# Designs tried in a protein design run: designed miniproteins, single chains, continued (3). Part 85

Each design is a single chain, and the fold is of that chain. pLDDT is the mean over its residues in the fold that is shown.

## One batch from the design tools (miniprotein)

Design m10944
Fold by ESMFold2-Fast:
Structure m10944 (fold): chain A 92 residues (1-92)
Amino acid sequence: ATSISGLMLTKIVAEGTIKGLTALQNGASLSEARRIAMRTGGDLAEKLGASESDVAIVQLMTGGLFAEASKQDLAETLKKLEEILKFSTEKL
């Protein structure tokens, strides 16, 4: 099992949340969009060799962030999350 770094965890959770919020903007139900977010985050963690427990934690974190983000302005929140991903890639 490979431990996920805090930076990679942040990227995974942000990417999963972006996918869920994008689905919500495109007319998906809140529950369907949340499932898309959680699944995306979990799949990314699994591809990095995360343990089953770490995958479960990533899914929970992604679902939680999506739930809170979905209550905000979706376009502004998506833009901010994309900027975080870009910053993490270019500056680190």
Scores: mean pLDDT 79

Design m10945
Fold by ESMFold2-Fast:
Structure m10945 (fold): chain A 85 residues (1-85)
Amino acid sequence: PVLRVGPEDSVEEILERVLELFKKGETRVEVTGLSRERAEELARRARELGLRAEIVDAENGTVLITLSEEQEKELLEKKLKEEYE
């Protein structure tokens, strides 16, 4: 999914929204609408959490955030435990 953000959204709030999407089963989130400085800060903070983060376009502030292989496997395991079949 693409998450479009504005200057009113803090990096913390954006990161929380990305984590909520991962919690709901997304493995890749593209964040757009950031300033260059905010894009760099978001990428840094995502990496501190063990996520993959790449600045795709620094000028328009686009950051691609993805789960690591380990985190993706953990997410799949949690989904299997939450499904009542």
Scores: mean pLDDT 72

Design m10946
Fold by ESMFold2-Fast:
Structure m10946 (fold): chain A 63 residues (1-63)
Amino acid sequence: SMEEELKKTEKRLAETKVAPQIEDMIKRLLEIARKSLEEGNYEAAKTALEQAQKMLDDAEAGS
């Protein structure tokens, strides 16, 4: 479930044209989410993933 959401968000980032600074921040959040998920810290993984998704949604809405 969360791993599938993470992969889906990674795919969205690859398909979405965003400013380099925003892309870097989203990538950073996705890496934190992935690492947290691997460590069993689901709360931290969810928080990072939700932040990444919000930034991506904002980038898409701003066009």
Scores: mean pLDDT 81

Design m10947
Fold by ESMFold2-Fast:
Structure m10947 (fold): chain A 55 residues (1-55)
Amino acid sequence: SSKLAQLQAAAQRVVEAMKTQSDEETQRAIAEFQALYKQLFPDASPLVIYRPVPQ
């Protein structure tokens, strides 16, 4: 589904943010991923990510 593709794109942004070595950019990318997940799956358990996802 298109929802999965959107989540994959957001996850890729987190990985790219990690490569910048900027905690601020990484935290922003994670927050955007969490917000998107909540929008696409409102009935799912909250998704919490504390650290960037490595490749």
Scores: mean pLDDT 71

Design m10948
Fold by ESMFold2-Fast:
Structure m10948 (fold): chain A 68 residues (1-68)
Amino acid sequence: MSPAQQKIVDRLDGIERRALAAGDTELAEGVRTFRRELLGMAENGVPEEDLERALKRTEKVVDERLAA
């Protein structure tokens, strides 16, 4: 795994832990599924800029949900 891919995994792992700490197991499951999707995209050669955009969109959705 590249350092960039590892950073993405670490970020998503952090979000998953935040969801679990908040008691939102469905959100945690969604983050887990999205992590698998992003890793599959990276394995298939999707550019890092596209992976970063997808990650930022996911972070925004999670932040909005957990801030409520």
Scores: mean pLDDT 78

Design m10949
Fold by ESMFold2-Fast:
Structure m10949 (fold): chain A 106 residues (1-106)
Amino acid sequence: EPTPEQIRLLNLLGLTLAAVDATIMIGERLVAEGKEEKAREIMDRELDAVHVQLEDLAAQTGDPLFQQAVALVDQAKRAKTVEEMLALLRQLRGQLAQAIRHLVAS
């Protein structure tokens, strides 16, 4: 049976993944509408919340994967283009999905 700590961690990770997915969807939609500057503004704001959630995950687990995820958020916020920002967010999404699979397999 999963421990209460594993359940809490999985819930936080699931919420963080959902936030990243929503950020990508909003960003892609705004870019498709020709609103690249608005896409950057909204994604940057949403990533502030994701950053806090990832720092909490890193503190709770000690797993270097979450420290790497924080670095990816910082890199995405510094990206020169919206296309680069979205590519980094897709990479982050993949890492978080892998972390969920690892926790479920444990």
Scores: mean pLDDT 84

Design m10950
Fold by ESMFold2-Fast:
Structure m10950 (fold): chain A 80 residues (1-80)
Amino acid sequence: SSMLEELRKQAEELTEEMRREGEEALRAAKESVAEASRYLGFMLQATGEAIELYGQVSEEEAREVAEEARRLDLEIQAVL
């Protein structure tokens, strides 16, 4: 019985270790995705500001970029 109890304890410790490693990997992945999403948001804002200041990008081109970035953000949110 003591040997069985020791094996059970080791199995529980290993399961907890694996769970922590999995949580850390998932957190890192979520952080990377969040950083990419923030960068896309920044790029959209910078593009809007450039259009307002310079007027050199067509409104249609700006709308296409915004639509593509919005689609990517939705795909990223679906993975999180």
Scores: mean pLDDT 64

Design m10951
Fold by ESMFold2-Fast:
Structure m10951 (fold): chain A 70 residues (1-70)
Amino acid sequence: DRAIRYIRAAQIYSSGRARDMIQQALAYYQQGDYDRAIALLQQAQTSPDMSDQARQMIDRAIAIIRQQQA
């Protein structure tokens, strides 16, 4: 699953609360709750604990999840 790979990559390039939010988003995604997964990923992107690499990985994950919902 490409979305899971990008979410896990975002965890590697993040820390603190952002990493915890990304981990929670992965759990919601695996449960099929795509709307909550996207919301948590977007919230994580606003965190100061977020690198530019992690933000790019999240953007790719959100795009894939939205395509799967369509």
Scores: mean pLDDT 83

Design m10952
Fold by ESMFold2-Fast:
Structure m10952 (fold): chain A 86 residues (1-86)
Amino acid sequence: EEAKEIADKAVKLANEGKYTQASKLLREAVERGLGEEVIKHLEEYIKENPDDVRLWYLLAELYRLLGDQEKADKYIEKAREVEMRR
């Protein structure tokens, strides 16, 4: 429940171009131990909306905040690929 609400709020903030606010919200979620659960919800959203570049950037930020720089870099590259296809 709580992780889903955070995922939904982060997506809304990103859709509004409020990336700094989205990043802060995700950092708070990671600090509260909810990072992996938020990732799960965002991965489900990406499966349904793979062309939404904002979802890829949010996943990259979450993996960066969790210390998984390799996955963060991979998802940043994926976000750029999606953005260039549009």
Scores: mean pLDDT 83

Design m10953
Fold by ESMFold2-Fast:
Structure m10953 (fold): chain A 65 residues (1-65)
Amino acid sequence: SRSVALAAVAELLKAGYSGDMTLAEILEEAKRRGDEGSVRGVETLLAEGFSGDMTLAEVRARLLA
């Protein structure tokens, strides 16, 4: 759902990931850090149909349109 995806984006931004990072880049960084919450956040966005090549800012902009 859009509200679940928006919550995931908000939590990734709070965790310190940049809007300029792709979902794939965030996923690899979160795995490297052992940040299980951020791994789940990215997996949620991928499950909602967003591409790993999209930036976090692009995902957010799509959800707010």
Scores: mean pLDDT 88

Design m10954
Fold by ESMFold2-Fast:
Structure m10954 (fold): chain A 55 residues (1-55)
Amino acid sequence: MSEEEKKAAEEAEKAFRRAVVERPDQVDEIISAVQPLFEAKRYEEAIATLEKLMA
């Protein structure tokens, strides 16, 4: 991965862990929303989605 892609992936993982901790009752919704984005390596979209779910 490029340095930028690696940084985006790391930030997406941190955002995911934070969302799960902040919204434990919505873990299934969080996973369903971001799992396809992580599989497609759309880390920027995953971060935006996680931020929306935490808001």
Scores: mean pLDDT 78

Design m10955
Fold by ESMFold2-Fast:
Structure m10955 (fold): chain A 105 residues (1-105)
Amino acid sequence: MEAAVEELRRRVEELIEELGLNPSERTGLLSALDLVIEASSDEELREIVESSPSPRETVRRIMEKLLELAENDPNVSRSAALYLDFGAVAWLVGEDVEEIKERVK
């Protein structure tokens, strides 16, 4: 568990620094990561690390997992909403931020 969590957090922080993300986007990404970690098994977290060698791909996989989990867990749903409000999902999955905001309302 801990080694995969540390690697995921390192990659997320590296992407944040590389892209110069604003404080809201940084907060959204880190909150999304924490909820994916809390809602996922050790095996699922290791699979994300192993299947997504780049920081950008790792964050994309985390966002895809967050959106899937949000359908079934109110705690994850609240953080998905926060992440969407900051536009991070739109940027990472290639969707326009205005389109994401319209879906969230």
Scores: mean pLDDT 67

Design m10956
Fold by ESMFold2-Fast:
Structure m10956 (fold): chain A 64 residues (1-64)
Amino acid sequence: MSAEQIMREAKERLEASPPTRSNADAVVQEATDRLVAAGLSREEIVRESSRLSDYGYDLVKKAE
């Protein structure tokens, strides 16, 4: 699976899931694990996981 596919699927899961911090954390962690398995650099993993985390927490904050 490519990094682009991992990030798209993670974003879709965030949008489809109840907007809770617990769900956002779980999706971000799963996506991070998949990025590691895909062989991305530490720098790229940190960048992508941070962007996804921000996106997920924005969804949570919007629902509060």
Scores: mean pLDDT 81

Design m10957
Fold by ESMFold2-Fast:
Structure m10957 (fold): chain A 78 residues (1-78)
Amino acid sequence: MKEEEEKLVERALEKIDKGERVDTEEAEKLEKLPNRYIAEIARHWLEQQAKKNAEKMDEKMKKMLEKMLEEIKRLEEE
């Protein structure tokens, strides 16, 4: 990755871990990245949401999340 792209991904992942929102400007820049990096960020966000809301999720929501994570992993492998 270019250093600037690497820092952008790292910052987005850090904000997701802290439960902070990614700024619109940063989101717009992330949208221009290769699908692999977008998939990585999306997977990290979904894992964080699942962890935070684990007790509030029903079995159907958990299965849907697992399928979404599997699909995202396929995008990461491209």
Scores: mean pLDDT 69

Design m10958
Fold by ESMFold2-Fast:
Structure m10958 (fold): chain A 102 residues (1-102)
Amino acid sequence: SARTEALVAEFEALYAEAGDLAGELVRLLDTARTAADVARAEALLRRYEELLARLREVLAELRADPAVPPEVKALAEGLVADLEATLATLRARLAALRAELA
């Protein structure tokens, strides 16, 4: 249905944005040397958390849609789980950087 196609398209777009933002965060964390760099990384991490929260909302809509095949729901759940694992890794890297610079 048109609604189901729109939900899938929104999920794909948000997932791509989250991937791009994670890439920016990784590059910043790899080069960070100052308290200002840490503050920038924190701001990007908050934006990633906001994107992930919206992805969870879209995932809930996909799960509730009976027109979405079970395999598509399972794939979307796995992709969100991967982004949550990435968030945990980025949080750990930022905490380690803060400890190194403190």
Scores: mean pLDDT 89

Design m10959
Fold by ESMFold2-Fast:
Structure m10959 (fold): chain A 55 residues (1-55)
Amino acid sequence: MLEKGYGLEEVSIEEIQEDYLKLNKVDIEAANKMKGKSREERQKLAKELGFKPVE
């Protein structure tokens, strides 16, 4: 792939959040809140909800 217009977030916050849910069993509503948000808003929400950077 040369350069895809994926943006800087190839994996959605939803998917990252699901991995976090597996570990911490937080509610699915948190993931849904991020579903319709912009990249910046989703990252801010993840931080506010206490999601650590998951590498």
Scores: mean pLDDT 54

Design m10960
Fold by ESMFold2-Fast:
Structure m10960 (fold): chain A 69 residues (1-69)
Amino acid sequence: MSKEEAIAAFREFVASTSDKEALLAKARELLREMGLPESVILAALHELSKLSDKEAMLEAFEGVLRTGL
């Protein structure tokens, strides 16, 4: 899966739900499908879990994939 495909899939999911647990589960699924190491996935999910706004979660997800942390 490409970065753009993962971002598009997460953006669509964000539009369909406000359930934080569902958003975190979707982010984890997409990051695993990207082939990222489990340690990087867990670190990214931890940062996303601190955010209360789903739009902020989308922006952070895009940032993780575009810049790499």
Scores: mean pLDDT 80

Design m10961
Fold by ESMFold2-Fast:
Formats: sequence, C-alpha cells, structure tokens
Structure m10961 (fold): chain A 77 residues (1-77)
Amino acid sequence: MDLITEKMKEYGKKVGEYGNKAADRAKAFSSTGPGQSMLSDLMKRGKEEGRKRGIDEDEGGVEYFTRQTKEDLDLMK
C-alpha cells in the first residue's frame, strides 16, 4: 500500500511540472495578436452558451476566471 502512495506523490509532481510548462506557453500565446483574438472569441462564445442555458449572471466562477484573464492580458501590455 505504501508503494501506491509514493507513486501518487511522484505523479502529482510530474503533473505540476507539465502544467507549469503549458501555462507558460499559454501566457506567451495569449499575449500575441492572434492569441488575444482567439481568447476574445472563446469568451464571447462561452457567454452566449451560458445565456442560452439560462446561466446568465449567477455563474460566478466562469465570470471570475474571464475577468482575471482579461486583467492579466491588460497587465501584459
């Protein structure tokens, strides 16, 4: 049973490292013209889909994430 716990800890560390690399690449791409355009389209589509499902203003988490992403992009200017 201890071997499984050790394996799970190693797995978590690897996932964290891969996540950091992916995040760095995503940030670099989102600061480019095409990346900003794609991100804007995704935000608009997400909002329209949410409204279609009746999840307008109460989503909270999605809107918070969208606001944070916009603020990060503005700070990178």
Scores: mean pLDDT 59

Design m10962
Fold by ESMFold2-Fast:
Structure m10962 (fold): chain A 84 residues (1-84)
Amino acid sequence: SEKEKEELKREAEELRRKALIYEASAEMGEMSALATKLIMEKHGSDKEEAEKLIKKHKEKAEENRKKAEEYKKKAEELEKKYKE
């Protein structure tokens, strides 16, 4: 029915929005890791603490990229259903 197709379309659009948010969060995490590395190299901050922080930022970025891909795949599945 048309109502079911409209609902699937809205759900797919919401999943696409969530994917974009997680993708942006991943990019911010990657930038934070780079900034921490540059500060460590320039100012000679505690290398062990800096490396731990870099690892945390990278791990969070990877988790957010995985979530973005999951939401994209869910959106694609819904899009296939309403596009026939």
Scores: mean pLDDT 86

Design m10963
Fold by ESMFold2-Fast:
Structure m10963 (fold): chain A 88 residues (1-88)
Amino acid sequence: AEPVVTASGNVVETEAAAGETVTVTADAAYPDRPLTGVGNGVLESAAGVHLLQSTADHPAAATVTVSLTVPAEAPRGRLTAAASVVSY
């Protein structure tokens, strides 16, 4: 099947510091298909903007969770993060 991208997760807004992990979730439009969860985050701090991304392959699932970890060297800031799903 052709890949279908669906973004149906909640947007998470929180303060985050180096080494902290934030989880983002999204619902699959096609829960009976194999999927890849994609987490994207924007960390805004006094040092500027840092982009976070993580991916996780899953078997068929109705909901996917992706973990985003703030790099150890990143200054504390405000993180805005969301997940999307690619169904195959």
Scores: mean pLDDT 75

Design m10964
Fold by ESMFold2-Fast:
Structure m10964 (fold): chain A 75 residues (1-75)
Amino acid sequence: SEEELKKLKEENEAFLEKLKPLAEKAVETGDRRLELEVKIELGEKLIELVEKYRDTLAPVLDKLRAELERLKAEL
């Protein structure tokens, strides 16, 4: 539910924070192997998160979209 979505977001953000310096180093050094390794880790983590949170995400996503439309209408 919403709590599980928060956990998904926090887990994803923590993972991206860990990869950010490696991605920046790959760009700075032109290390194509490091760039590929970062991309592979991103892909593997995305698969893991989708598998882990698949059943939780579908109903929560619809609820969040409805809430965003309501908030946009109030702007």
Scores: mean pLDDT 74

Design m10965
Fold by ESMFold2-Fast:
Structure m10965 (fold): chain A 69 residues (1-69)
Amino acid sequence: SIADLIQTYRNSTDPADRVAAARQLLSTGTQDSYDFLVNNGDVHRDDFDSDVVSGMAGMKRGVDKRFPS
């Protein structure tokens, strides 16, 4: 679940597990996953590769279309 992925990202001591959780959160394309990555992704910024950063930008556009304020 998204909650399990968030818990993995926050609590894992393994950078590989954190990167995997961030990539999986990106793949969900939900408002909750986007909000978490935007607000908390900088805590472990060195775990983010260029694909994750690009995926965040793409997900932002997708979420904005799905959940217009």
Scores: mean pLDDT 64

Design m10966
Fold by ESMFold2-Fast:
Structure m10966 (fold): chain A 64 residues (1-64)
Amino acid sequence: GREAVERGLAAPGGPGTIAAAGAAELAKSGHDEHARRAMEAALAQPDSVAAARAVEAEGKRAFG
């Protein structure tokens, strides 16, 4: 809820940091296209919580 969003916005890792970290893990696993999609989806989000959720969704698509 609201508290989780507020914590996400206050997190030291902004959307760009979350996008880079998630994309790096997917690329390390050989999922280069999923890494690109995770980065683009996360960077389109307004906050780090939404960015983290976008990366998680792409990870689920990559790994099942």
Scores: mean pLDDT 67

Design m10967
Fold by ESMFold2-Fast:
Structure m10967 (fold): chain A 79 residues (1-79)
Amino acid sequence: SDALFADVVRAIYEYLKEHPELLDLPDEEIVEFGLEVARKYLRDVHGLPEEEADRWVEENREYLEKVIRTIANHLKAKR
C-alpha cells in the first residue's frame, strides 16, 4: 500500500539522518544499507515474516533505490 511505502521511506530517511557517516560511502553501499533498513523495519515494526519482507523490498527495489539516492543527496546537501 502507499501508506506502507511512505512509512518505510520515512524509516530509511530517519536512519540515514541519524547515521551521517554512511553518506560518505559509495552510492551503491548507501542503497544497500537503505534496503536493509527497509527489510528490518518491515520485520520489526510491521511484524512481516522474513520472506515477505524480502519479497516486498525486491518487488519495490527500483523505486526504493531512487528514493534512497534522493534522500542521501538531500542529507549530504544539508550537512
Scores: mean pLDDT 88

Design m10968
Fold by ESMFold2-Fast:
Structure m10968 (fold): chain A 113 residues (1-113)
Amino acid sequence: LTDEDLEEIAKVILDNAEEFKKLLETLRSNPKLSLPQALDMILNTLKKLGVSDEIIEKIREKLFEGGLHNAFVRLGYLLEAIDLIVKNKDKLTVEQAVELLKRAFEGKVPPVV
């Protein structure tokens, strides 16, 4: 994932915060969803809202980098990063949202906002 790819993802989340809020509520209300099912819901939402198929595949590859355990950790951090972006949409710049997403894809815990 390039910084330009992350900027596209960040802009889509910021511009569609209500859709991502709904997605997070759906994921939280369905604790029996498998990792692939939860990931597909996130990626399908991004694709529906205009993220390119090339970036979607890069997200999938980055999350599974280092195997299944790393995928679980990184997906958890990605969900937390999306939640922070949605909750703080009026306070975050695109650059700050990019940094939150970048940390999540690197397997780093999101900061307390």
Scores: mean pLDDT 78

Design m10969
Fold by ESMFold2-Fast:
Structure m10969 (fold): chain A 97 residues (1-97)
Amino acid sequence: GAVEELKKAIELVKKGKYEEAGIHIAKAILHLDEETQEECFKILKEYGANELLLNKALKLIKEGKAEEAGKYIGKSLKTLDQEKAIAAIEKCLEVAE
């Protein structure tokens, strides 16, 4: 489920594998309702991830394109230090139930 995908994304960020982490985040988000999807993107933006890349990813999520959306999420997370990237994903975990 969404929680397992987000936990996998945290481990991938710890390994510096941001593109793979972004793809797992996108897969997690596709399992959430639209309101929770938008809340997760809001959290990523509040932690300082690149807003233009996240807006592109959200559009692709709404089209069901997890792999493509994940690449943009991964790029947005590279704009953060590792600790902030992990904290943002952990906050998304809290709202994913």
Scores: mean pLDDT 85

Design m10970
Fold by ESMFold2-Fast:
Structure m10970 (fold): chain A 76 residues (1-76)
Amino acid sequence: SEKLIERANASNKGYLAAKKALEEEGFTLTTRQGTRLLVTLYENPLDKQKIIEALVASGVPRELAEKAAEAAIEAI
């Protein structure tokens, strides 16, 4: 489905933007944290609060989770 491909591309774009924003702050996502972020973006691409809470629950500091979520949504 073209819609599923577009959704996957959007979530990947958001993921890469969030990862870059975190790396600029000196934070490297673990595989578990990265997977949680990517899944949350795919399921809830414009829900900033769900993205923040998913990252915080996986051990990302709240201030960094907020920056990552903002970067992801802005890129989508």
Scores: mean pLDDT 84

Design m10971
Fold by ESMFold2-Fast:
Structure m10971 (fold): chain A 67 residues (1-67)
Amino acid sequence: SSSLRQQIQELQQQLDQLQEEIDKISKQIEANIDNKEKRRELILEEAKLTMQMMGIYVEIKELEKQL
């Protein structure tokens, strides 16, 4: 349905935003090669965002089954 497709589109936009955030953090990790503590904090934040993306992927797949 059009409603389900709209929900999927909104979730896809959220994935795009999270990917942009992950890309920024990845660049910050590279920039902080000599700062072990800051790199560790950034790696944990990247992992957290990756988990959020996985949750949204599952939601999209469940909605796609209803199409």
Scores: mean pLDDT 88

Design m10972
Fold by ESMFold2-Fast:
Structure m10972 (fold): chain A 78 residues (1-78)
Amino acid sequence: SELRKKGEEFEREGLELRAQGRYSEAGRKFLEAGKYYYKAGDFESAGRAFLLAGEAFRQAGDLEGLLELGKEFERLFG
């Protein structure tokens, strides 16, 4: 519950940053949202948040963000 609310808060921040064209920062917020959703056991929301992070990092050309996302996804899901 509390962890899910943290995920929702980070996802909201990511959406606001994306609306501002701040794609790299948005990607980092979506990545944090995914991690909190995962900790909450909400794997569907975690997957969606990680997808949003990947899209945002790609829009930014943020290769380091994409690499971090890939490593985090592998760490969490194997």
Scores: mean pLDDT 90

Design m10973
Fold by ESMFold2-Fast:
Structure m10973 (fold): chain A 99 residues (1-99)
Amino acid sequence: MLSEEERARLNEVLRELGARVRELLARLGDPDAPDAQAVALLATRLAEELRAAGLPAEEVRARMEALLATLEAGGPEAAALLAEARAALAALLAEEAAL
């Protein structure tokens, strides 16, 4: 488990990254809510995985920034990540609806 100080740093990094995700979504334009939700889900899941792995806030930041840079650059890698995230979001919503 993270110390209280490390948890505070991680929360600060996640808030900053959350603002950058929202900025990216604003730049992409949001004609489709599912795409915005897919990007948010992908970023949230990666942050949770990195946190669960016990990585320091600076490492979490570096990996999240790399993801955001890939999405901002676009191209086939970004398209593949978004397609995977959309599929994961659809599966999550279907599972929730089945409850």
Scores: mean pLDDT 68

Design m10974
Fold by ESMFold2-Fast:
Structure m10974 (fold): chain A 96 residues (1-96)
Amino acid sequence: DDEIFEEVKKLLDEYFEAVRKGDWEKAREIAKKIQELLKKLTPEQKAEVDRYFAERQEELDKWMEEEFKKHGEDYIAEQVRKAAEEVRERYRKLLE
């Protein structure tokens, strides 16, 4: 379903925005919605979403590294990194 596929991309954008803002309660809620929608996608659509997620994750990782360098060892930045890694691993399992 192309509509579901586009909704997943939109939710991914919202997810990464929430993570950058430090609103990880919202990020976790969005991640759960993404996981439910991914179950309805074809393997081909999941591969497209995986590429999109990987691109957004690389951008987030670079942003997070720069923020970490500016603030030193920051507890919030580390928590955000862990939350992002959890979503990445859960998403990876859905593609298996």
Scores: mean pLDDT 75

Design m10975
Fold by ESMFold2-Fast:
Structure m10975 (fold): chain A 66 residues (1-66)
Amino acid sequence: EEAQKVLDEAVKVADEATALYHRDPRALPILQEVARAANELKTDPSKVEEAKKVIERGREELARLR
């Protein structure tokens, strides 16, 4: 279940972005991008690779804010 693993990772990244957003507004665009990718994946499972790229970028951007 590759799609489920990607969705689980999206939830973790979104939770971390939400926590950071209260201290750093730069986390909001990251949260929005990850949420959009997760919603697209729920609608179309073939978008797994696209979602993986967005989530990975989100993780990298969040790491720079920490």
Scores: mean pLDDT 79

Design m10976
Fold by ESMFold2-Fast:
Structure m10976 (fold): chain A 77 residues (1-77)
Amino acid sequence: MLEIVDERVIRLDANGRPASEEDLRAIEELERYLLENRETALGASVREGDALRIVVAETPEPSREKLAELEELARAF
């Protein structure tokens, strides 16, 4: 199934942007990782107020259904 490889909570500023340069860079690195590993990795993010929860998982068969499952996991932590 999904193998969780990264879980993060990023704090957002009043404009909905990452509050720190470190968090912004971390998101950019995750975006590159997902682009480079499109066939084996999925990323999901859920926003609640000023918090953005991000979960990244490895899977041998990326699918819309698995992405929805990952979004549920992102909401749970």
Scores: mean pLDDT 75

Design m10977
Fold by ESMFold2-Fast:
Structure m10977 (fold): chain A 61 residues (1-61)
Amino acid sequence: SMEDELKKLQEEARKWDADMQKQLQAAFDAGDQDGVQQLMDQQRKKQDEFQKRGDELRKKI
């Protein structure tokens, strides 16, 4: 069902965010400013992607 797809999307988003936080922390610890910027840009794009996917699923429920 579309509701099950929404739950799966939320779980995927939570797992992705947790992994991204670990990568950001590692880059901060390494003093990699370029890496931090790239990871932040990736996080923003991925969050936008999850938002759009969630909106599309909600329209179909």
Scores: mean pLDDT 80

Design m10978
Fold by ESMFold2-Fast:
Structure m10978 (fold): chain A 65 residues (1-65)
Amino acid sequence: AQDQADLDVFNEALSRAARRAIATGAPAEEEFTVNGKKYRVRVRLGAPDPENPAPTLEYEIEEIE
């Protein structure tokens, strides 16, 4: 299915960026292509909250081509 294929490509890129961001504590970026368009996903850890020590994961998607 088209939606499943698109989701799989995005999820693979997101997973790679997320794992790298968590491992390094630094922002990580991955590029992926869906329907002939190129995108970049940037993943970062959110700001530490003194009332919630668990890190928050944030991401942004940008169309680049």
Scores: mean pLDDT 74

Design m10979
Fold by ESMFold2-Fast:
Structure m10979 (fold): chain A 55 residues (1-55)
Amino acid sequence: SPELLKSTLLALIDKHKDNPKALAQLIEEIEKALETASPEMQAALQEVLDRAKAA
């Protein structure tokens, strides 16, 4: 579900906030997922991307 995906990815971002390499890898993977995601999933993934880039 979009809510579970969002909460899981946000937890991963928080866990790796002090690791720039891990954050960059997560951002790349989320951006790639966005290209093939449904509109509902795109909204959740975009919010996660915005948070990751702000971290």
Scores: mean pLDDT 79

